# Ledger of designs, part 21: designed miniproteins, single chains

Each design is a single chain, and the fold is of that chain. pLDDT is the mean over its residues in the fold that is shown.

## One batch from the design tools (miniprotein)

Design m710
Fold by ESMFold2-Fast:
Structure m710 (fold): chain A 68 residues (1-68)
Amino acid sequence: MKIAPLPGLPAESLLARGRRLYEEGDYAGAASMFASLPDDPEAQRLLAEAYRRLGREEEAARAEARAA
């Protein structure tokens, strides 16, 4: 394995991790990953769903607004 200079965009890694955590029922972990992707409407939509699972309606509404 080789290490390439990257990090410009951990978005793909964070989105993939968030989806995995969400599917495993770790909604808090998924929310943490998706919250790091404010410019990704898909991540913000999933973030809203994760917050709803956690009962955080206020944070879910904010993520929903960003997904629009």
Scores: mean pLDDT 74

Design m711
Fold by ESMFold2-Fast:
Structure m711 (fold): chain A 82 residues (1-82)
Amino acid sequence: GKGKVTSTTTYDDGTVSTSESEARDAAEAAQTAVDLARENAKNAGGKVLEAEVEVDGDTARARVVVEGKSGRVVEGEVTATK
């Protein structure tokens, strides 16, 4: 069945972004979390440069590299659960 996905991205500059969506499985949850992190970065005046996803059962983790509004590059961790 479909589950809730909560995406929490914590950046090395102390910025935190949280979003929710619905996903069918851990892989879809991970992709949704990355997409939400990308939209959050874009809305804050930044962009995602890199995103890598690791899936482990019902849990997925992603590393996100974001170029901030000032042009500074920051790294964050995204966690998604089914």
Scores: mean pLDDT 65

Design m712
Fold by ESMFold2-Fast:
Structure m712 (fold): chain A 53 residues (1-53)
Amino acid sequence: SEIAITAGNSADALREVALGAPLSDAQREAILAQIDAGDLDGAAAELSRLLEP
């Protein structure tokens, strides 16, 4: 389905950003754990918060 395809792409995009972002190992692991648990909104919010100036 369209929704399932979008969700899969979103998870992969968040993983790519987290892996390439200037985060501590603990921050990156926490975000990846949220993505793996299916909490994409939470992972995106935390990543955005950590990357804001």
Scores: mean pLDDT 73

Design m713
Fold by ESMFold2-Fast:
Structure m713 (fold): chain A 72 residues (1-72)
Amino acid sequence: EELNKVSAETIADGLIRMTPEEALRAVRTLAEAALKNPSLKISAQLAMERVAEAHPEIADEARAYAEKVKKS
C-alpha cells in the first residue's frame, strides 16, 4: 500500500542518521519482522540497502539480512 512506501522511506532516512551499532540493531529487527510478515519484505529490503550505502562498516551485514529476507 501507499503507506508502506512512505514508511519505508522514513525508516531508511532514520536508520541512515543512526550510529552503525543502532542501525545494525534496527536492521536485525526489520529482518525478523519481514520474515514473519511478507508484506514488510520490500520495505525492509529497501531500508537495508540504504543503510548499507550510508554505513560501509556494516554494509556486508545489512546486505546479508536483505538477501535472507529476499530468499525467504
Scores: mean pLDDT 74

Design m714
Fold by ESMFold2-Fast:
Structure m714 (fold): chain A 83 residues (1-83)
Amino acid sequence: KKLEEAVKLLLKGDPAAAEPLKELLKDEDPNVRLRAAQLAYEMAEKDPSLAEPLVPVLKELLKDEDPAVAEAAERTLKAIEKA
């Protein structure tokens, strides 16, 4: 349900989307972390200031054991830094 909440807040452009995304980025399931990182990327592309609170968690994901999660985190961080 947290993923659905994050998607709804993201679609509204609501800065509150950062909180459920932070929790999902720390999830024990790498598929959940990957989807959360992809949503963070969409948020950064739409408005990088909305994704700024996710930067510390995304930096931790660069060390993730799942290479797809680490790659998605790197892509999201680059999108935030570019704007």
Scores: mean pLDDT 78

Design m715
Fold by ESMFold2-Fast:
Structure m715 (fold): chain A 100 residues (1-100)
Amino acid sequence: AEEYAREAEEYERKAKEYAEKGDAKKAAEYAQRAGRAAVKGATEDPGSEESRRAGEYAVRAGGYASEAAEKQGDIESSMEAGSGATAGGMALGSSKAAAR
């Protein structure tokens, strides 16, 4: 779980950096990677603090990538960013439920 939280945080930072540079495609790729890391963390260690953080990072990565894609009119990157955000949100919700 901690490994996946660190991966999700790194991917969130990269998604933000590429979004700020106007590279919507790379921002979306990193948002999807953050989402995958969050799902893996929630699967291996449900209810952990690390699992919850990974989900939060993935949701933020998706947000940055979606905003960049909208500014560029890049529908494909917007869909990829949305997929990453959705995966992150599901992982976050699952982690919060398991932490009960």
Scores: mean pLDDT 79

Design m716
Fold by ESMFold2-Fast:
Structure m716 (fold): chain A 85 residues (1-85)
Amino acid sequence: DDLQQLSQSILAGLHLISTKGLQAAQDAKNNANSVQQSGYDLAIQAYHNPSQGQDVLDFVRQYSTPSLYQQTQQSLDQTWQLQQS
């Protein structure tokens, strides 16, 4: 349950960054429970450091569904494309 919620929060954080920007993810984190905050932190960290993205993907692959894994990978790619402006 907590690991699934963490995986969902990572995807939600990456989606917020890619669609509304970094501040929206930070605002969502401040209003989230502790597990969700950890997920948003991992999303924000992956945004700032693309090398962390593989660790995030490995975690989501291990503790989540194939669908959530693919969505997380797509959201990471989208987030990194925004870094390149």
Scores: mean pLDDT 75

Design m717
Fold by ESMFold2-Fast:
Formats: C-alpha cells, structure tokens, sequence
Structure m717 (fold): chain A 105 residues (1-105)
C-alpha cells in the first residue's frame, strides 16, 4: 500500500468516526512519506495534511497533548515555507478535497 493509499484509508476511518484506526493509518502514511525520519526533522510540506488530521483525530479521542504536538509540527513546517506559500496552501486544500471526496462516497 502506498503512502497515498494509507492516507486515504485513514480518511475513510476518520469519516466513519473510528479515530483509533484513522491514527493507525495516518501514522503508517506519515512514516512511509518520511522514511522513518524523526517528525521534528521533517521539512516536506506534503506531510502537513497528515499531521493536521493526526492532530484532529487525537483531539477527538481527548488526547490534547498529542493533538497539540502534531498541530505544532504542521505549523513548524508551514513557517519553514512561509505563512501564505501557494504550494503549502494547495497541499492543505488537496487533503481537504480528498476528505470531501470520501464523504461523498
């Protein structure tokens, strides 16, 4: 399963309200895209949607510490690229559009 396939599977569980399974698949997707690199060392903007969905899923489970951690990592990467970078905005929007596509299925 590719990193994109793992992310899409995570979104399906997220839409179904299975936040534990969503986290499992988002984490697998993140690890595949980062090649197991420590999250604090990641600079690739393509992982921002995965980090944001991990943050939201952890918040849904009441784990505010991990929700804040993943949100802070997403914000760190966004700042490396610039607050209003068009590539970063397109990547974040792509994740949102994929979620809406899955909700319509």
Amino acid sequence: MSGVDLFEEGLKYYVAGDYEKAIEYFTKSLNLFTNGKPIEEVTEPGVIPILLFLSDAYAKLGNEELAEYYRNQAERIKKLWGEDDPVVERIIRGGELKLEQIRRE
Scores: mean pLDDT 86

Design m718
Fold by ESMFold2-Fast:
Structure m718 (fold): chain A 72 residues (1-72)
Amino acid sequence: MKNREKMLAESEVLFTSLKKALEAGLDFHEAVRVGAEAAEAARKEIEKGNIEEGKKKGEEVAEEKIKELKEK
């Protein structure tokens, strides 16, 4: 897999997770944190060679973090 494809998938998870956090009502700083943690989780799975699993893992981490931050 090309490094460019891995970077694009990580970036996609970052921006999608950030947008999802903002739509969920989190502020900008919280949304950036959600995006960053989701992208990091996705990157670890993508480096193992599976982009789809990386995207799923990133989405799961984003949803979990959004719930955590909304519970205060």
Scores: mean pLDDT 81

Design m719
Fold by ESMFold2-Fast:
Structure m719 (fold): chain A 109 residues (1-109)
Amino acid sequence: MEEIVEEIRRAAEELVRAIEAGDGEAAREAAKRLVEALEKAGKNLEGARAGLEGLRRALEAAERHPDTPLESLRALLEAAMALLRVSPKELILEAIGLVLRAIGLELDA
């Protein structure tokens, strides 16, 4: 779990940086890495099957719409939130919170 959380954290940080830079191409690449990290997390969680299916669709959307990263990121966030509902909050929420904050979907206290 800790190794997967670290991968999610790194991908989330890259996505935040890409969004702040206004670089749609970099944001798409960072979103793809985040999706892959979340997929690894999903495979190790009981009941994460629905989240994993959402994750695959988000990855496909991000790959096919590089010129519309906002829509791709929305699909990614929906998949990430689905995984959070079946994942240990304390392990994943910190990493994904950075991504959600950058896109305007904050996980508040």
Scores: mean pLDDT 55

Design m720
Fold by ESMFold2-Fast:
Structure m720 (fold): chain A 90 residues (1-90)
Amino acid sequence: MEGIKTQLRQQAVLAEGLAEREKDPDTVELLKQVVKLLNQAVEEEDINKIRELLKQAVELARKAAERSGDPRVERLAKALEQALKMVEKE
């Protein structure tokens, strides 16, 4: 749990940085929603709620990557997919 929450905090910081550098307003909004979902997941103690929040974050990160075309946003989406798989094994 602690290791996963540390990774989610790191991904939230990275997503916030990507949102600050993004020029497309719709992509910025998607990335800001990802940050909010990850911050909620970090404060959550119920593993089922963490999975639900991560599934939503992955979906929004994928949409952001499709709009942006930035490899860094694509890497964010893949990192969140990996985190979700780790949580699903718990």
Scores: mean pLDDT 84

Design m721
Fold by ESMFold2-Fast:
Structure m721 (fold): chain A 95 residues (1-95)
Amino acid sequence: SEEDFIIDTFVRIVESLLLRYPDKAEEIRAKIREIMDLILQGKTEEAIKKVNELADELGLSEVEKRALIYLVKQISEMSPEAKERLRARVEELLA
């Protein structure tokens, strides 16, 4: 499904960031959890601000930053059930 594709894409990007920046793994985990909490609260604009902060901290390209922002916007529009599936997969990845 489209929602499963969005979930898989987000999880793969987070895993990729942890692999690319192992020296910042704990900061990435903390920021991703904060972003997820904001999304689940319906605070999409605050979640986007946290994405910008993380991207700047990691030195991500403008293309990668824009892609992450767009993905967060897509996630914000998902069903509550899909958001809970995303939360579960993110928590498993970050454990």
Scores: mean pLDDT 89

Design m722
Fold by ESMFold2-Fast:
Structure m722 (fold): chain A 86 residues (1-86)
Amino acid sequence: NDKKLSTAVLVALAAKNIIETAKRLIEEHPEKRELYQKILDYAENARKHPFTALKDLEEIAKLAEEAGVPEIAETARYMIDLLKKT
């Protein structure tokens, strides 16, 4: 299914971008390192397993809100919506 494959590619790319952002945030804000590390761990799992990333993306959105990074939460929710429609 080409639509499902295309969505998986977009999820993997979004996860890669979240990983890069989380790594930067860990360096810039060590006081929130534990939250950013959890975001990074879920994003790494979503990148490796994009077809089954729904739960990983839900956790990323929740953790990103707790960490005060709304742009990551919005990206995760958009990917959740795409996966649910596919």
Scores: mean pLDDT 85

Design m723
Fold by ESMFold2-Fast:
Structure m723 (fold): chain A 80 residues (1-80)
Amino acid sequence: KEFEELYEKAVEAIRKLLEELGVDLPDTTIGLAARIVLSDLKAGKEVDLDYLRQILPDEVPDELLRRIVATVKKIYEEAK
């Protein structure tokens, strides 16, 4: 339940970030990024950026990847 609520908020936050940057990514890509980052945060470990880079498609540049991670971290911290 809590993970699902955080997932929805993270997906919405990523979408807002992408709209602000003028970037269009598939919903599946946004959902995958949100799940991976939240899973790492929930496990109490640092987000594995190398793993995210390997899993996400080439359309997601490294700078955007880092911004997505920061956005999801903010959502996770605010949800406490």
Scores: mean pLDDT 77

Design m724
Fold by ESMFold2-Fast:
Structure m724 (fold): chain A 110 residues (1-110)
Amino acid sequence: SKEEKIEKLLKKLKEIAKELEKKYNVKFPEHLLEPLAEFLVEIEFPEERLEDLLKAIIALKKISKNGDEFADLLRELFEEVLNSKNNEEAKEKLLENIEKFLKENKSALE
């Protein structure tokens, strides 16, 4: 049922992304959703924090001048997370980075 968990989470991520696209007038990078769903299932990421994660990604896209800058900012969000020793540490680092990026980029979402 790992595949079933990924499919259900991917559907939820697509729904949240669509709502955020309408609210912030930006297109979400859909190619990120499937690998993100796989990763979030692996680290047992809390469903109640999915909207904050996608808001952080949208904020990074809004402050980015081009695709290369967006890719660099996404690496900053996930680099320490991907280098974590275990899934619990990865989850904690991702949550910390989400809160930091949302605070630093609050004006992009207001």
Scores: mean pLDDT 84

Design m725
Fold by ESMFold2-Fast:
Structure m725 (fold): chain A 108 residues (1-108)
Amino acid sequence: RLPPLTPEQQAYGLVEAAKASGDKEGIARTLALAALTDPRVHQTLVDIARSLGTPEAKEAADRIEEAYRKAQELGKPTPEMVEEAAQAVLTILDLAEKKFAEHPELRP
């Protein structure tokens, strides 16, 4: 039983997983669907996005929260909601990769 990961540790893990997969868009769609159906995954992605501290990351977090709200009201995510959330997840992955490339000292 390990202590919970920080948002920075979670962001780094997602970046490394996306690189290892060779399919960043597939990872983004998988995470988007999970974020629209699982409150814990939703909160984790929002926390990661907010930890990046950029206006683009805040906009991505806001888009994921809006897609989640619509999915909860409808009772299930639509393909359009998943694609909207997937684009936001791709933005978060790009910003996290850039942050860790420019600031290796911030890697957990």
Scores: mean pLDDT 81

Design m726
Fold by ESMFold2-Fast:
Structure m726 (fold): chain A 89 residues (1-89)
Amino acid sequence: DARRTALWDQMVQAVADRDVDRVVAILQQLIAMDDAAARGFVAGLKGEDITGDLHLSPAQTRAMVSIGRHLRADPAFRAALQAAVAARI
């Protein structure tokens, strides 16, 4: 969990930096570690329906809130990230 917490913190920073390639690389690492929140985030970016509650850790909740603010503030970055995730994950 310490490693997953560190990866979520790094993903917040990559999103703040608008670094699409780094966000994709971190998502791939989290998915390889069976992080359900990362899979849910990817599914949401791909436009797939998610109907279940995600049981998020406090660290994942804080990260997702921060990431969501960045994506809402920058629709062009959100679109670029969506395209990269669809192509690479």
Scores: mean pLDDT 77

Design m727
Fold by ESMFold2-Fast:
Structure m727 (fold): chain A 90 residues (1-90)
Amino acid sequence: KEKEEKIKKAEEYLKEARQLIHDLNWRVLLRLVSREEVAEMTKRILELLDKAEKYGDEKIQNEAKELKTRVEKVYRDNLALLDWIDELDA
């Protein structure tokens, strides 16, 4: 049924978003990303979470909302970390 396929796709979007969050955190710690790359990956993660929320059931929607809040905090924290690293290398 169309509804079941949409929920499955939403679950895949949620899984992809979780993988990208994990990868982004490690890449920032290893100094492997620029501010522009952090912004681009954060935008991609939020787009995946928006799709998960749009097509998912209530459980997926709640998980997506929780992750969106976490991603916004991580984005701010990562920018602060990159600013601090730039000051050390100056």
Scores: mean pLDDT 76

Design m728
Fold by ESMFold2-Fast:
Structure m728 (fold): chain A 85 residues (1-85)
Amino acid sequence: AAAVYTVLAAVAGDLKASGVAVSASARRVGPRTAEAVLEGADEAQAKEAAELMRKGGEQAVKGGTASSFSAEAKGTTATGVLVEP
């Protein structure tokens, strides 16, 4: 979980720093699983954050850091999950 947590924490922090999210948090939710939750100013910003997390997840799987990813937006909240191999 350390590797996927580090990746998601960095992505969440970068999205907040770039203004895509108003707030961002990352946490370990299991021994091999990390989750990031980002709040947008509106639904469009949340969808943008989810799309960027989805692209980051694709790269993490290609790079061997993760075995799977998910990213979704509901209302103003975007949630991303990375799972280690």
Scores: mean pLDDT 79

Design m729
Fold by ESMFold2-Fast:
Structure m729 (fold): chain A 100 residues (1-100)
Amino acid sequence: KDDVISAANKVLEFRLEISELLEDYKNGKLSIDEVVAKIRELFDELLSHLEPLLSKEEMEKIRKLAEELLEAIKNKDIEKALELLDELEELLQDSIEKRM
């Protein structure tokens, strides 16, 4: 159960870091390509923590939503990216809560 709590904390950290990256983009500190690259790194880290806990089906749903989020960011559709981030957070929380 400690692993599940750790994963829940990683989801919250992930959301905060993405929000900061999008803010840095708005403030001209980062290019969109740099934001996309950093978010991919954050996804790889998050997925490595979730892989031992989640089913292959759950992991594939998360990966699909992650790619949709990255595509929205590449297209500079920040509103769509924020909607997809909310959907991703809900999916991650639901998947983790089922294991608590």
Scores: mean pLDDT 79

Design m730
Fold by ESMFold2-Fast:
Structure m730 (fold): chain A 96 residues (1-96)
Amino acid sequence: GEENREKVIEEIAEKFGLSEESKEALRRIRSVGGGESVELAREAAERLPEIKRLLAEEYRAHEADVAALGQTRVTFTSPAAQELYEIMREAARELE
């Protein structure tokens, strides 16, 4: 629901030290097309350096967690989750 979305945005903003402008950008991305809008995440990564950095950091954290659990493959709950993971991976590669 909307309350969960706002909590996630606040948690991301706190974890990654986002400005108020970057938080507002995340709210707009999340509100348009719903919280799982992969296309908007891709466009935001291309246009907003802060969002690209956020996605790259999320990928690195997720990759480290998977490795720590001894998993050899990432399991996705939906096709949208897989596409988002690929967008995060690409952001991480571009920000080397």
Scores: mean pLDDT 56

Design m731
Fold by ESMFold2-Fast:
Structure m731 (fold): chain A 100 residues (1-100)
Amino acid sequence: MREEMDRLIEEIERLLEELKKKFPEWSSIVDELLKVLEEARKEEDPVRRYLLVGSAAAMLRLAYWTSKPFLSPEEAKEAEEIVERIDRLVERIRALVEAM
């Protein structure tokens, strides 16, 4: 379980780095989210770990909603796709915790 959660967190980190590369203006928020994920990786309690990852995803979604009016339709679509991929990974982490 922990190893699978670590792999899912690593995939979220990879998607955040991709988002930062495509939208450098989001670098500061992405860096803050990556720090939250580093704390999640160190957390031994799977429920607290999930809550940390979930909070990072929620903060990203809020950043996307506040930035959306300033993005082109193409940029908004690319950002939404990455955010939705992260949301799906968070759902998989939740399913692992609920199965315990």
Scores: mean pLDDT 85

Design m732
Fold by ESMFold2-Fast:
Structure m732 (fold): chain A 62 residues (1-62)
Amino acid sequence: MRFLVRGPAGEVEVEVTDARGAGAAAAMYGRDHLGGPARVVEVGETSAVAEVAGQRVEARRI
């Protein structure tokens, strides 16, 4: 599944190859672009909000 993730490093498309969904997309953005683990603060079927070192990261399904 594809997600658009927005955070301090800009907007990035992230592909999640399993059933982990939007929270996993936000976590991948945190690791790949912010260099830190993501804490998921809100999760839905099509969207999630996470924080990486106090910075907000939002993922939504596209």
Scores: mean pLDDT 79

Design m733
Fold by ESMFold2-Fast:
Structure m733 (fold): chain A 85 residues (1-85)
Amino acid sequence: SVEEIKEQAEQLLAQIEALAADFKAKVEAGKASAEEKEAMMNRIMQLGQQLGELAAQLIKQGHTEEAEKIARRAEAIMQEVKALM
């Protein structure tokens, strides 16, 4: 259960990181339209919300330290994305 939650969180983090990297590449190339930027942000926020749900489950099961690590990694990615806006 905890291992499954951690695995799902790692998969979501990998997806968020890949989306953030793609977003950065498009912005730097000047190829991101306003609509594409909005769609990308919405997708990253949706995945971040799912990560938050998994972190809450870890806290509920007494794994607060693991939840904190996930939150810090997600925050770092979000700061990178916001720097591109």
Scores: mean pLDDT 82

Design m734
Fold by ESMFold2-Fast:
Structure m734 (fold): chain A 67 residues (1-67)
Amino acid sequence: FAAFDTDGDGVLEGAELDAVVDHYYALRPEARGVVSREDLLKGLMTFDTDGDGVLDEAEFARVRFVA
């Protein structure tokens, strides 16, 4: 989480969410042809349980494909 929370505000949004997606593709470059950036962002936003458009640390801890 802390590696993606560049603002240190305790939430991930906008460019920070893009960084999470880029990290996933860095670990799995073959996934670029199989899983789109939009699909990964939609997957991340399913953990936004309060619907405010950001992911806090507790929500991000539920993201299985990043850790």
Scores: mean pLDDT 67

Design m735
Fold by ESMFold2-Fast:
Structure m735 (fold): chain A 96 residues (1-96)
Amino acid sequence: MREAIEERARIVREAGGDIESMTAALLGAAYDLPGEGAELMLRLLGVSREQLLEIKKLLEQLLKEVEKADPRQLDKEGFRRVLEASLEAIERLLKE
């Protein structure tokens, strides 16, 4: 998993690192490596404070939309966990 996360970060950086691509990579890393993946991805991407704030805003919007969705409870909880782990990683980096 770590090597896959590192390769994904490299591809996103080489492609110019837009907020949407960085957010997708972050969510994937949070899913693939629970507990460590989100922070690892953010550090590998070299995300600036301004980009962290933009990603945070997008994640907060996604979390709000998940709460309004009518999916099965199991799917909703899984997605919420990934979003919350990603937000927690961003908050840790913003406090550095």
Scores: mean pLDDT 78

Design m736
Fold by ESMFold2-Fast:
Structure m736 (fold): chain A 62 residues (1-62)
Amino acid sequence: MEDESIILPVLEALQAGDIEQAKENLKKAIEEDPRVKEVLRRIAAQSPEPYSTQLNELLASL
């Protein structure tokens, strides 16, 4: 899905265990497209643990 493609770098960094890189990728994605916050909230709500918690923590850190 097109909406998921803008967040793929964030998810890849989280899967690699690089929280700092995931946070930087998220900041860049939000600067390029403000819809990223809504897409990320939707993905977090639908994601299994531990990704749901990790994504919500990234959003809270912004």
Scores: mean pLDDT 74

Design m737
Fold by ESMFold2-Fast:
Structure m737 (fold): chain A 86 residues (1-86)
Amino acid sequence: ALDALEAEIAKALAAGKPEEAEKLLVDWIKKHNDTDSLESLKRLVAQWEEVKEKLREEAEKLNKMEALEEMEELVKRYERIVKEVE
């Protein structure tokens, strides 16, 4: 379920529609209204906070900063949505 949602969000972001991506995630969380889904998003955000510095160093070394920035933006959207729903 979450993997399918992430694919839909990535598709909306690739289409230049960040508002639709945010709405998809918010609507999904509200519709399912389950603690497990919210906790999964919180764990993803927490995991990103723990490793983002290491990933930044690695991305600079491998010249993949664009991919890191895109992933960081997705995590920031998750964080904002968790705060809104919580």
Scores: mean pLDDT 60

Design m738
Fold by ESMFold2-Fast:
Structure m738 (fold): chain A 96 residues (1-96)
Amino acid sequence: MQELLTEINALAIVLGLDSKELDARLAAIKTIAELQALLDELRARLDAAQATVDALIARIRAGEISEAELEAEMERAGLGGFFRAEVFVEYRAVKA
């Protein structure tokens, strides 16, 4: 159980989830199976976020995206601060 909670909290930080929203979801969970389902959901969200980051980085390297389009795509995808930082590091490296 503690191991599941540790991984959920780590994924929530990387995904940029609001701590109050996460706490409310955890308070609603009554079984280990429900906790595992939340972990599986967050893992799927992490995979989707990373796929979005990889696609944006490819477009940055190809010169096919402006800073404004990059911001709009990241907002539309709901990317957390960690992933937004990764994308901007690559954007600045290409523009330097």
Scores: mean pLDDT 79

Design m739
Fold by ESMFold2-Fast:
Structure m739 (fold): chain A 67 residues (1-67)
Amino acid sequence: DEKEKLLKEAEENRKLMEEYIERGREIERRAREEGRLGEGALESAVEYAKAVGSVAKAVSNEKLAKK
């Protein structure tokens, strides 16, 4: 069932979004503790960008599953 596959991939991508957000937060926390705020901002931005990509994939798959 293609619909089931699309929804499963969407769920996986939403979980990846949560993981990338957590990684970004952890990077910012460690950078703050170590006095590396500028580096932490750049490193966390990469993880947040990955989260945006993952949620975009999830939304795309959810729309395809509804059609």
Scores: mean pLDDT 82

Design m740
Fold by ESMFold2-Fast:
Structure m740 (fold): chain A 135 residues (1-135)
Amino acid sequence: MEKAKELLEKMKEIVEKIKNSTDLDEIQRLARELIDIAVELYKLLKPNLSEEEIQLFEDVLGALNAVLQKRKDLARLYLLRAKSIGEKVFDKETYEKLKELIDKAIESLDQGNYKEAIYYVAEALLLVAEYMLEK
């Protein structure tokens, strides 16, 4: 529990740094650090997650990694799958937040705006992590 909360706080700090950075190389480095921390948190939470919750977490992680690799079609696939699963997993208010972040991430990818795409996927990952820890 305590270690999971510490990892979530580190994720929040990194997402805020991504939001405030204008350097793509720094944003990409921060996003890789975010993935590493999110994987550690995911391993701690996984024994208490449903199959749908596991798939949602893995799909958003997969989306962020795909964006970093500039694999637009793969990122879009992960994001659309996360959106579909999120509707089943989340309450209505949390799902609407996830949906908005995913839709903005896809729009940013379609525009070739990788900075914005990384940010919106990072925010979606943080939202999923917060929900899984605090439910």
Scores: mean pLDDT 90

Design m741
Fold by ESMFold2-Fast:
Structure m741 (fold): chain A 56 residues (1-56)
Amino acid sequence: HMEELKKKKEDEEFRAKIGRRTLELTVQLMEQGSAREAAQKATDFGLEELKKYKEK
């Protein structure tokens, strides 16, 4: 169905958007001297957003 292709494209676009925001947050937190914590928090943020989107 065409609906499956549309959903897949929307999922990819959403992941790209969240990935970009996660990178921006990581850079900001790294500048604050928390590189290890920045990576963890940014990853947790991105995963949580993806989980909410997928689980609905």
Scores: mean pLDDT 72

Design m742
Fold by ESMFold2-Fast:
Structure m742 (fold): chain A 86 residues (1-86)
Amino acid sequence: MAREQGVEYARELGERAGRELGLKHNMSDEGIQGLSEAAGINAEAYARGEGIVLPTGIPEVEEAARRAGEEGRRLAEELEKKEREE
């Protein structure tokens, strides 16, 4: 379903952003992995219309997760629109 695809996309974007930010902040491999997972989970929550569920304490990561969630919602809306035109 379009919503499920949007949520998965948000997770992928969130995980990627969390990993990139962890690298930028010179975190350990474990820290980078944890930040990637937390950002992905928060991005999924945002895509579902929820708020932050796993606080990271890093504002840049939380902003990235929010943006990833917004991109996931947009993908879901675009896919739903295409389905309505069939």
Scores: mean pLDDT 79

